# Ledger of designs, part 24: designed miniproteins, single chains

Each design is a single chain, and the fold is of that chain. pLDDT is the mean over its residues in the fold that is shown.

## One batch from the design tools (miniprotein)

Design m778
Fold by ESMFold2-Fast:
Structure m778 (fold): chain A 66 residues (1-66)
Amino acid sequence: TVEEARKLAEEGKEYFKQGKYDEAIEKYEEALKLLEKELGKYHPEVIETEINLGLVLIAKAVSKLP
């Protein structure tokens, strides 16, 4: 449900705040899958979740730089 997807996105946000990038990515990917299914790929909430996932991916990549 959309409610479950929102909870997953919130969990992703908390993991991101803790610097747990892999856990944050997993939660956001799960949330995105559910939101796309329920709301469609162009819905603002889907786009927001995609942006948040992208930010975590960038943060993880930067954290591996020398």
Scores: mean pLDDT 83

Design m779
Fold by ESMFold2-Fast:
Structure m779 (fold): chain A 148 residues (1-148)
Amino acid sequence: SLADELLRAAARGDLERVKELLAAGADVNAADNLGITPLHLAAAAGHLEIVEVLLKAGADVNAADIYGRTPLHLAAQAGHLEIVEVLLKAGADVNAADIYGRTPLHLAARNGHWEIVELLLKAGADAEAKDIYGLTPADLAALNGHLE
C-alpha cells in the first residue's frame, strides 16, 4: 500500500520517494500495528528533511506508538539535536510520558545527549519528572555516567 511504502521510505531516508508518495495521496499519519508513523521513523533515523516535509504535510507531531513514545522521544533518545528543535517548534509536547513514565528529557539524559538536555530544559521540560522507578532525568544521567 502507499502507507506501507511511505513508512519504508521515511525509515530509509528516501526524500524524493516520500514526496512522491505524499503527492499520490499517501496518508501522512498512517501507523503500523505498533502505532509507528512515518514521523516516528524519520525522527528516529535522523532524516531531518523528511521530518520537515512530513510536518508540512500535516503529520501529527504528538503521535504516540503503543509504548506511548512520540517522535520527540525517539529523536531525543537517538541524539538528533536539529530534529528535536524542529519538533519542538512544531508543537511537540516536551513533557509527554511513555508507558514507563519517561519523558524525552529522561531518554536524552540516559544516553548522555547533553545539548538535547539543555534544549529540552529551555523548552520547559520538567527536570523533576519521575519515571515508574522513581528516577528523574538527572538520576538516569548520573547512573549512565557513574555506574557504567
Scores: mean pLDDT 93

Design m780
Fold by ESMFold2-Fast:
Structure m780 (fold): chain A 58 residues (1-58)
Amino acid sequence: GDLVKLAQERLVAMGYRLSVDGVFGSETEAAVRAFQRRFGLTVDGIAGPETLAALAGK
């Protein structure tokens, strides 16, 4: 599935600066870490189930 692209689109919608290319690169990892820090999640840079659920707004 296009899970990485969905995460990237959510991050861009929240004001993070990255390309929506479906590739989990350093730019996407940095945005995931910033999001995890903002929402009090474990800051590991991995878009796991917890981070993806938070990005989905649930």
Scores: mean pLDDT 76

Design m781
Fold by ESMFold2-Fast:
Structure m781 (fold): chain A 70 residues (1-70)
Amino acid sequence: SELHKAAEEGDLEKVKELLKNGANIEERDEEYGLTPLHLAMGNGHMEITEYLLEERKKRGYDINSESDIK
């Protein structure tokens, strides 16, 4: 998704825009099943990683690791 691309590319402003427009912060990508947070972490984007962690908390997704829903 666009949110995954923005998180992977380090585009914090695009991440903020997409989340304001209703993008699912826990959405898994179609290639690896990773969330935007995992892509930001994997690509070393610390500022985006911190932003996504805070946004997940605000949206009720306050977990420390990957959660698999079967």
Scores: mean pLDDT 74

Design m782
Fold by ESMFold2-Fast:
Structure m782 (fold): chain A 111 residues (1-111)
Amino acid sequence: GMRYTLLHAAAEGDVAGVERLLAEGEDVNMPATAEEVARIPGARLGDTPLFLAARYGHLEVVEVLLRNGADVFRRNGEGKTPLDIAREYGHEEIAEVLERAREERLKELLE
């Protein structure tokens, strides 16, 4: 079978797989390369697991990734953030979660 990475688990909404792969030391902010773009429908270069969870509407995966230090400010190869993708695909609840996480992180960084 093909290698199952954190990007695959996030795109599929596999909460248990996300938790296991993070516990095994996979990078929460791993960027999608040309290989992942070819293998994961809708993936773009530089998409992290958080981008894919936001794109596919997997709220529970978004929350697990945020608890594990997912970078809400990261931009993909198109210059978009995970929040931009959640809004683009109409996932309003995920957009609200990402907006709160962004505000909390800004407060920590700008104190």
Scores: mean pLDDT 86

Design m783
Fold by ESMFold2-Fast:
Structure m783 (fold): chain A 62 residues (1-62)
Amino acid sequence: MKIIARALEDYEAKTEEELSLKKGDKLLVTEVVDDYYVLAENLETGEKGLVPKDLLELLEEL
């Protein structure tokens, strides 16, 4: 699965596996990990990590 998403708010990563976000950042979602997290790449920074699903607006499926 590949989906372009946008961060709905700022988020500071709490672990090294999590991705920090700024509101409006575009992400590529590559995998749904569980009910809470997706695996994504922040297209602004190039960093990859886990992101809480409720912080993302899904924009476009590739």
Scores: mean pLDDT 81

Design m784
Fold by ESMFold2-Fast:
Structure m784 (fold): chain A 95 residues (1-95)
Amino acid sequence: DEAERLALEVEVQAGVLEIIGGVFYTLAKIYEKKGDLEKAEEAKKIAEEAVEKANELLRRADEAKENKDIEKLKELLEEAEEKIKEFTKKLKELE
């Protein structure tokens, strides 16, 4: 089933976004311990955005899968891949 396959691919990409969010939460704690409260707050904000996007993608993928909406699932997969690229770039900028 193409819809089921695409929904699983979106779920995998959303899982990557959750891992990236976890990395930013850890960075926020590191910056807080170093006394860099501005970087800590920025990292925490990025972490929250990554987790919120992952949850949104999972919800929308589940809905599209139930409706067998192949085009929507392809859109969600593309959005997930673009967001992973965006958050990975943000991670490099914090180094």
Scores: mean pLDDT 89

Design m785
Fold by ESMFold2-Fast:
Structure m785 (fold): chain A 75 residues (1-75)
Amino acid sequence: LKPEDLPRLVEAFKEADKDGDGTITPEELKEMLKRLGFNPTDEEVEELLKKYDSDGDGTINFTEFAKFAEDLLKP
C-alpha cells in the first residue's frame, strides 16, 4: 500500500462500520480486506485483532485501524 491509498482505506472502514459506532467486527474486517483484494484466513483476521485490539472488546476501532494501515505501508 501507498499513502495515496489511505483515503480509500478510511472510506472502506466507514462502509464496514454499518452501525456507525466507530468499530468493525472480525467478520466486517475480513469482508473489507476481501474487497481490497486480500484473501485473509480466519486465523490471520484473529492475529490482526489480537495485535491491534488494544481495548480487548473483540472489534477494531478507527484508531486501531489507522495503526494497522500504517504498519501495512511500512512492514
Scores: mean pLDDT 72

Design m786
Fold by ESMFold2-Fast:
Structure m786 (fold): chain A 58 residues (1-58)
Amino acid sequence: MEKAVAVAPSPATSPDELSLRPGEEVEILEEVDENWVLARSLVTGREGLVPKSTLRRV
């Protein structure tokens, strides 16, 4: 399981994006492209697209 932590707020700007708060842990499910991953929040269980720049690997 690949884990990361949000280091910046990620407000969802579209329905496909996952809204994250700083300090929220996520599981990286898939790399979608060079800028985005598909992730699941370990806090809420929700899935969506997250900018790679807002995440730090644990």
Scores: mean pLDDT 77

Design m787
Fold by ESMFold2-Fast:
Structure m787 (fold): chain A 128 residues (1-128)
Amino acid sequence: MSKEELGKRLLGAAALGDLERVKELLEQGADVNYQDDVYGYTPLHLAAENGYLEIVELLLEHGADVNAQDSVYGYTPLHLAAKNGHLEIVELLLEHGADVNAKDSFGKTPLDLALENNHEEIAELLKK
């Protein structure tokens, strides 16, 4: 399987929450930081957006860039986890050095997105 094919399959497995497939693809040499051609999403973006805590943990253990930004919105994984209310993923990303002050293409931080989406517990965590 080519590196491009491995990367595309890793994005798909991360988006679907298929932990065993993510593990297999990483063992086969898939690029943990592979970016989608349209939005620039990494596997970590997709796992964080969809609330797949164990996949987020596995990707970070394999050297995923915790502060990767997509090419359209400038979202980091922390922006997506905060926007979608995934508290445990927010905590995990912060433990791995996620930048709380990262700004998206609209100048919004993860805190701004948590507040706009009524995720009060995440907002309190991001204020500290």
Scores: mean pLDDT 91

Design m788
Fold by ESMFold2-Fast:
Structure m788 (fold): chain A 117 residues (1-117)
Amino acid sequence: SPPPITAEDVRRAIAAGVDVNLQGIDGSTLLHRLAAEGASAETVRTLLEAGADVNAANNFGETALHLAARNGHAEVVRTLLEAGADPTAKNNEGLTPLDLALKNGHEEVAALIREAS
């Protein structure tokens, strides 16, 4: 498997002039990718401190918080919520991050989202 994206990788990309809010073909940003892959809290914080939009929605109406919650990435969920992620946002299927955590059996993530709501 490829090595995980690190905080140093993010800092190098920012220094090279990469747009931290650049959207791919599906509307997903680097923050969406880090959240889906379960990147370290340091890596996610580094991108947010660089001006990444914590509430950016892709073409599915999904935020980074939706993706982290679906995949059970508790430390990423905590980091996104601390940065002001909206736990009540609904994707195009009408599902919140809490709905996705519960559907996928991620009880720790569900507890974190309930405390923030």
Scores: mean pLDDT 90

Design m789
Fold by ESMFold2-Fast:
Structure m789 (fold): chain A 66 residues (1-66)
Amino acid sequence: DMSEQETREAFSVFDKDGNGFLSTAELGSVMRSLGQNPTEEQLQDFVAEVGNSIEKFHALLVRMSS
């Protein structure tokens, strides 16, 4: 499980433009590090769900780790 602090740090690393969005490639890298293998379509859906919210991003990672 990733703590909120670890999630915030990861988000900052991948959100290089500081606009609060992640690319599908960057989200895919995070998910693969958690032992997941999402498809491109799943990554697009997850990016749309997360939007620009770090809280939604944390919630997604917690759900995937459970």
Scores: mean pLDDT 67

Design m790
Fold by ESMFold2-Fast:
Formats: C-alpha cells, structure tokens, sequence
Structure m790 (fold): chain A 81 residues (1-81)
C-alpha cells in the first residue's frame, strides 16, 4: 500500500544515511512534522530509535519530539522525496 511505501522510504533513509541526524534535519526542513506518525501510529521518534541510532533519537527529543503525540499528523510521501 502507499502507507507501507511511505514507512519503507523512512526506514531506508534512516538505515542508509551516513549522517542520520542530518537526514532527519532535511526531512523536518521539507515540512515533515516532528510528531508525525505513520498509518500504524508509529512516530518519527520511534522509527529513529529503531533505525536512526541514539544520537538521532537524542536530536529529535531535543527538538521536542514526543513518543506518543496527542495530536499526530500523518507522514506524507512528499516529505520523503
């Protein structure tokens, strides 16, 4: 599905980027909400914890990321291009 493709693009970017913090900064600069969630409700912070490493998770927390955001915004395909 399109939602699964969005999630896979996010995972691929987090896993393959040499500078994972810079990769996340670029996503946020492209308009991705810091508390964005996928179709399953998994937040950007949760994916960064699994695939982005400790430094990327710490960066997101320092920018105000929440593990369980009260008003989640869906990750859109255009933010991952």
Amino acid sequence: SEAEAITQKLIERLRTSKDKVAAVEELLARGLDINAVDAQGNSLLQWAADYGGVETSQYLLSQGAQANPAEPVLIQAEHLE
Scores: mean pLDDT 75

Design m791
Fold by ESMFold2-Fast:
Structure m791 (fold): chain A 73 residues (1-73)
Amino acid sequence: SMESFREEVEELRKAAEGDPRSAEINKLLDELKEAVEKKDFAKAQQYLNRLSRLTKDKSGILRLSVELGELMA
C-alpha cells in the first residue's frame, strides 16, 4: 500500500541519520516519494537504483523494492 511504502521510506531515512551521505540519501528519498505519488514508476525505479548504490542499508532497499513492486502491480 502507499502507507506501507511511506513507512519504509521513513525507516530508511531514520537509518541514514548518522551517515555522512544523509543529505543526499534524504534528497533521493524525497524524489522517490514524489515519483511514486505521481505514478511515475520509471523515475521511481531510477531513484531507487541511485539509493541502492549510495546507502549501506541493503535490507531497507529490498523492502522499498518490494513495496514499489506491489504498487506497480
Scores: mean pLDDT 84

Design m792
Fold by ESMFold2-Fast:
Structure m792 (fold): chain A 90 residues (1-90)
Amino acid sequence: SMLDEAREHFEQGKEAYEKGDYESAVEHFNKAIELLEKTPLSEEKINLLNEIEKFLAEVKKTNPIFEPVLKKAIELDIDIGLELIKKGIE
């Protein structure tokens, strides 16, 4: 599924980061976020997006190249949050 592909790209991005290949890491993280955007809303999607945001927030402290990718992840998280509020459970 697209969700499984997004998870795989996130893992590949982390591996690239650990090897110092920041350009490859950014490409993989961008691909993970793009795949998540196309994935139907689910708890697994929300959990993966939260993991991506947490990781990117940490690594951007070390290298600002990750800041635009983090911004994309946060924008997607805000969009999901707004949709959940709009659907209302109270």
Scores: mean pLDDT 85

Design m793
Fold by ESMFold2-Fast:
Structure m793 (fold): chain A 77 residues (1-77)
Amino acid sequence: SELEEALEEAERALAEGDYEKAREYAEKAAELAKEEGNEAGYTGALYLLALALKGLGKEEEAKKLLEEARKLREEGS
């Protein structure tokens, strides 16, 4: 539930254009998902984090995270 709440907060912040808040919650979600071994939650958190970083103008960092998330999804299939 804490992971779900962090993901929901990140999505809400992205919708509001608050990219710094979205980054904070996406990072929290990624950490929680990693601790829980939740691969789907971790992949989702990386996508949200990449969107937040893109909103902040950090396009290279966002691109790296999107590539990581795509690879994780491919390996888990």
Scores: mean pLDDT 83

Design m794
Fold by ESMFold2-Fast:
Structure m794 (fold): chain A 55 residues (1-55)
Amino acid sequence: MSLNEKLFEAARNGDVEEVKRLLEEGADPNAKDENGNTALDLAVNNEVARVLLEA
């Protein structure tokens, strides 16, 4: 799975620590999935959304 695909899954799962780690490893916070959604669009909670907005 690509780094960006992992970021999308972490955002959907609300895993704040995984999102932070993936961004540190070089995941693109502006990458879009097959439906045109960014990780921010998929963020299930405010903590994940905040981390992505600060990226």
Scores: mean pLDDT 81

Design m795
Fold by ESMFold2-Fast:
Structure m795 (fold): chain A 85 residues (1-85)
Amino acid sequence: SKVLEKAKEADKDGDGKLSEAELRAALARYDRDGDGYLSREELYEFLVEDLGLGEEFADRVLKLADVDGDGRVSYEELLALLHAE
């Protein structure tokens, strides 16, 4: 039920929002250690290759997602950034 709810939320208005389920599935491909974090390089590749974003958009997301400035981005921070708005 929750999976269908999230899928419908992503497709609700066709405004290009990425669902939490889609993002989690794609991120799991890069998070080989399963620690819930991605390097900036892995995140950039994900944004450009899986989401089809241009370099300018990917750079913007990196600046917003790297809240701690430690060079790693958590799934939860990225999901909040991309899914909430």
Scores: mean pLDDT 63

Design m796
Fold by ESMFold2-Fast:
Structure m796 (fold): chain A 65 residues (1-65)
Amino acid sequence: SSAEEYYNLGIEYANQKKYEEAIEYFKKALELDPNFSKARTYLEILLKELGKEEELRELQEKLAA
């Protein structure tokens, strides 16, 4: 699926330490499939590691609704 394709792109960018691009692709995966647990988990870990606590909170609120 397109969500899985965006997730795989996010992983590739994260492996290259291109974390901003990785975040964008994980967000795109979740826009297509809000229940995509792998994309959500990786995005939450990445946002936490980069100290993007406000963005992490906004993501959690959006996905809880």
Scores: mean pLDDT 84

Design m797
Fold by ESMFold2-Fast:
Structure m797 (fold): chain A 132 residues (1-132)
Amino acid sequence: SPELEALARELFEAARAGDLARFEELLREYLARGGDVNAADEFGTTALHLAARSTSPEAPAIVRLLLSHGADVNAKDVMGLTPLHLAAASGSLEVVRVLLATPGVDVDAKDLLGLTPRDLARRTGNEELIAL
């Protein structure tokens, strides 16, 4: 429905911005209307991908909310990037910890360039993430 599509766009914007309060309100309404927590845009980007790369201090809470509602921790975008790749690249240690604690997470997932989340952490100078 056009209403559900509008909610999905706002939900993605709140995830990208790391706006926890707005994200919680939108997620509640989106799911109540039958929205798919794993809905992806034309680039295969999910709300979990956007939250994982957010530099907001509230990003870990948004990631936890998405995972608690059945978001796919291993979702791949058009480049083969998982949420863990994006968290490693962004340097968010707490988001990395949340994702690593999720059952079934693929820590060795390779993007289309053959790079793992650890490879991206190394390229961004996040030595603390390399130790994980």
Scores: mean pLDDT 89

Design m798
Fold by ESMFold2-Fast:
Structure m798 (fold): chain A 101 residues (1-101)
Amino acid sequence: MMPPTMVYVGYREYDFKTHKKVALIVGSWDSPEGREEVLEIMKKEVKKFYEEGLNKFRVRGFDAAGNLVYEGESDKLEEVLELIEKAVRESDFVVVEATKE
């Protein structure tokens, strides 16, 4: 069975030294249709975290072998959404990290 189309949303362990909250969104897909659905879900989750006050986002795209193929970061919602679209287009797997500054 092919891996299912998936979006995972969670918080990483609280860093006791920096006291920073880190939210994690992970998107993967097994079809072009699944890629479009994952992109829409990831955009919705980013908007929710932005509304909750997580205002710094790092977007990383990886190939099927786990190599980093795309990276970008922004503190502006519109730019973050564009970074996610590019990462999803250029990658097999995308990770978004959200922090508060």
Scores: mean pLDDT 77

Design m799
Fold by ESMFold2-Fast:
Structure m799 (fold): chain A 104 residues (1-104)
Amino acid sequence: SDLGEKLLQAVRTGDLDEVRVLLANGADVNAATTTEIGGYTPGYTPLHLAAYNGHLEIVEVLLKYGADVNAIDNFGNTPLHLAAYNGHLEIVEVLLKHGADVNA
């Protein structure tokens, strides 16, 4: 949806206030990217993007709105994998607390 695309963009840029507004207006918290990057469709959810970019407060807001903590992108990565890859240890701890599977 248009709201889903706006949510993905706001999460990518770290715009916490816009993320809150979009979620309050019914944006799908589990919307997946359909946009190609270098010829690949990654299938990132908002939680994947927040975890990858180190946006801790956005991670917490997305989880409150029911984001799937174990969502798999088109490369087989969960948000936990992306946070760990980029060394975002506090986000790793938050995701584990919310039921992230280390074996996914």
Scores: mean pLDDT 84

Design m800
Fold by ESMFold2-Fast:
Structure m800 (fold): chain A 98 residues (1-98)
Amino acid sequence: METALHVAARRGDLELVRQLLAEGADVNAADDDGRTPLHLAAENGHLEVVELLLATPGADVNAADRDGRTPLHLARENGHEEVVALLLAAGADPDAQP
């Protein structure tokens, strides 16, 4: 089920992401495709949103969607080099495969 945090992360709305997390939004909430807000922010190259989500306690940097793709896979596929570097620094598995 898509949450407000998914929409904010996909759009790169840093202020709304910060507000929703402060209100107790589940950082690891999965949509109908098994994607977390971190997947959507990484896919769209929203570096500051990715940084904020990774700083949230309990954030799963290696969450896999229904196709076995992690946020790192989506960032790499879309050429977001700074997001790739940030995810790797946060403990993303570089050898994760679908």
Scores: mean pLDDT 85

Design m801
Fold by ESMFold2-Fast:
Structure m801 (fold): chain A 80 residues (1-80)
Amino acid sequence: LNEVDLNGVTPLHKAAREGDLEKVKEMFENGLDVNAINPVTGEPLINAKDLNGLTPLDLARKNGHEEIVELLLEHGADES
């Protein structure tokens, strides 16, 4: 359920980078992957950083996926 690749990329990072709005909506509908707390850092997975220090919100903004940016912010993504 909390698949993270060797680069610290979660399914949410991939969906935000690719502009897969339907996948992001599916994740929020299930509530598990986006609201889960990383047990090592205590940080919500919605705010998890990859090895480049980028959150899903950062990736959505960088790639111009405004609908995903809005959806992430509605679900508690931090801008900082």
Scores: mean pLDDT 70

Design m802
Fold by ESMFold2-Fast:
Structure m802 (fold): chain A 160 residues (1-160)
Amino acid sequence: APKVLIIDAAEPGSLGHKFAKIIAETLEEKGAEVIYINLVELKLSGESIGNGDYSGLDKAQEALKEADGIVLVADEINGKPSGRLQTFLYNVDLSLLEGKPVAVVTSTRSSTEGLEELVQFLEAIGAEVVSKVHIRYDSKDIEEKARETADILVEALEKK
């Protein structure tokens, strides 16, 4: 079965977190093996790394090595991607993303600038961005979009 890593940088209980969980459940229903990592619960930060605590980063990096496809979920604040997601991407071996299908999800209040910035970064390092989704606090179709995101990623994994 294909292995999919979900890196969830959204706060527990947020729309982004709910979206990540629906993607995980849908991927498992489709026969994928899901590795789910929430960066907030992992306590991944520049401070933890600065203090010599690499345990969360090492765990996430090992999961990234094993993954055939990746889902990145982030909350946006003032049109900027999540600081925890940026800390992860700054410290992980980015070559592990090269050639892999990636679905990108951001939770936005008014704009898609943070989503487009993250997509451009991922494409620049050689990742294959197969889906990009922005969700707003007033979105009524989040469950449908989450399932569609899982479907797109599974299809990309089957095409090579």
Scores: mean pLDDT 78

Design m803
Fold by ESMFold2-Fast:
Structure m803 (fold): chain A 65 residues (1-65)
Amino acid sequence: MEQVARDAAINLLKIGVEALGGEVREEGGKIVIEDSAETEQLRADLERNAESLEKLTGKEVEIIR
């Protein structure tokens, strides 16, 4: 149950990042998010999703611009 809920949350966060113009990749055991956001609001939303991904996956999340 916990694993299924975690997988669903991770998938929703990835979809959210992509909807905001981000690209989600895995690189060397890390999650990399490419951020093209032009506004502080969009960047804050991407950073929030990045923090949630780090907490749910246990992997380091890196944001690149």
Scores: mean pLDDT 75

Design m804
Fold by ESMFold2-Fast:
Structure m804 (fold): chain A 80 residues (1-80)
Amino acid sequence: DEAFKKFDKDGDGVITAEELKEVLKELGLNPSDEEVLLLIKEADRDGDGVLDKAEFEELVAMLKDPSRRFGEMGEVLLKL
């Protein structure tokens, strides 16, 4: 609940690629810019290159799930 507000620095109700990269660093990950863009593409339902609250919550839930947290990142990295 507070996670979206913490990382939505602009308060505009969306998360940019730069803000998502900060979230991933807080989780102890070190993603490249291309990896961040791939995660956005997987979560972005409207194709505008940013995440709304619902899309961001789904992505964070995937990253926080022990079965998905490393596996989802690994799947994205392996597809590169």
Scores: mean pLDDT 64

Design m805
Fold by ESMFold2-Fast:
Structure m805 (fold): chain A 67 residues (1-67)
Amino acid sequence: LSPRELRILGLLAEEGKLSAAELARRTGLSRATVRRHLRRLEKRGLVRRSFGEYALTEKGLEELKKA
C-alpha cells in the first residue's frame, strides 16, 4: 500500500464511513486523486462503497493493522 492509501484506510478506520469529498478535505488531495486511490482499493477488496460513502472491509482493516 502507498502512504496515501494507508492514510485513506486509516481515516476510514477512525470515522467508519466517509465520502470521496470528505477524504479529499482530510488528506489535502484532489477528489480525482482520492477517487483513483479508492478505485484501486475497491478492486483489491479493501474498501466498499455504499450510497456515495466508503468504508473499510475486514480485509482492509487487516492490511491497515499490518502497516
Scores: mean pLDDT 85

Design m806
Fold by ESMFold2-Fast:
Structure m806 (fold): chain A 74 residues (1-74)
Amino acid sequence: MSEEEKEKIREAEELKKKGKEAYEKGDYEKALELYEKALEILEEVLGKNDPRTLEVQVNLGVLQIVMAVDKVFP
């Protein structure tokens, strides 16, 4: 793995951490942005089947469901 790829993975992990923090604070829009950025990086570097990529996909899916429910039943 190149230094560029290692740096991107570090960036994605930081984004994932910030996304979780935003989610815990109820800032779902911020969490969505952060998880989407982390997912894009991890999919490009590690692929869709890496456990780290799958973890972010699950977190993003849960967040999207929460946001959808809030939108339908405000």
Scores: mean pLDDT 79

Design m807
Fold by ESMFold2-Fast:
Structure m807 (fold): chain A 61 residues (1-61)
Amino acid sequence: HMTPLMEAAKNGDVEKVVELIKKGEDPNSVDENGKTALDIAKENGHEEIVALLKKYGAKEE
């Protein structure tokens, strides 16, 4: 199952990403396939969300 943060990252919803991080969503949470919100944002070409997630503590591997 995707977290709300992953769904916002998939949809390119920058405002929702910021809202969810401020509400305490973990930017490093993984889905059932081991994908993070950062992975999903990269797959969908949402560069603003990639930068935001990195700024708020999302890790790359």
Scores: mean pLDDT 80

Design m808
Fold by ESMFold2-Fast:
Structure m808 (fold): chain A 60 residues (1-60)
Amino acid sequence: GRIVRAVRDYKAKTPEELDFKKGELLEVLEVVDEDHLLVQSLSTGETGLVPRRYLEEVAS
């Protein structure tokens, strides 16, 4: 799937969200709304919602 990278650390604010660290790679599973992506962490294998504003596309 599409890979995005965290531009900062984030702490989950709800049980539906994922914690992530700056530089973490996440696979996009679904675009939920304008502010949130459903992702899977490539480092932990966990899935959850993340704020898209703190993510960048990994250019190849």
Scores: mean pLDDT 82

Design m809
Fold by ESMFold2-Fast:
Structure m809 (fold): chain A 63 residues (1-63)
Amino acid sequence: MKRFLAEALEDYEAKHPNELSLKKGQLIEVLDINKDGRWYVKSLETGEEGYVPMKYVKILKEL
């Protein structure tokens, strides 16, 4: 799958063990897009990976 550079639109607190918490303005890499509206992402700041709801994420650029 193609990767994307993306930005967190607002703060998000992880609600499940496989989710990643985000801070507004945080840069992330989208690694996989699930059909259930959850995206697997990697924090460019911490290197941590997890799922986030797509509504909290803005795609900036295809990598």
Scores: mean pLDDT 81

Design m810
Fold by ESMFold2-Fast:
Structure m810 (fold): chain A 84 residues (1-84)
Amino acid sequence: LGAELLEAARAGDLERVRELLAQGADVNAVDPSPDSMGYTPLHLAAIRGHREVVEVLLEAGADPNAKNILGETPFDLARRNGHL
C-alpha cells in the first residue's frame, strides 16, 4: 500500500491515490529503500505539480513539513520546480 501510494502520487493518479487512502494506506509513507531520498507521497506530488493529488493528500493528513534526507519539505520542492 505505501509503495503503491508513492507511485500513484508521483504519477498524479488521483483516482488511485483516493482508492489507496480508502484502503488504509499510510498517507505519510516513506520509501524504505536504502536508495530512497526519504520522499513521502506529498513530496512526489509536489515536485511534479500534481495539485489535486497534493490537495487530497493534505486532506488525508499528510505532513506538509515532512523533510526528505536533504532536509527539503514538499513546499521547498514545489517552489524549486515552479509549482506553488
Scores: mean pLDDT 79

Design m811
Fold by ESMFold2-Fast:
Structure m811 (fold): chain A 82 residues (1-82)
Amino acid sequence: DEKEMKLKLLLAVKNAMDADGKITAEQLRSILRELYPELSDEEIDKLVELAMKADKDGDGKITFEEFKEILDELIKAIKEAL
C-alpha cells in the first residue's frame, strides 16, 4: 500500500509539473485533494506546508528532486491523517 501511495502521488506530481520539473503549493494542494478526498482542508494544508519545507529558494515552488526528498515524510503524514 505505501509503495502504491508513493507511486500515485509521484505520478500525479510529475504530470502537474512544469517543463523545468517544478510544482507550486496550489498545484500540490489540488493533487492531494484529488487523491485523498476524505482528508479535511486543514489536513491538506498541513501536508502542503510539510512538502513546501523542501522549497530551498523560497520561491513557492519545489523541484522534482526536492519533492522526492520529502516524499517519505509526506506519505507518513498522509497515513497519519487518514
Scores: mean pLDDT 79

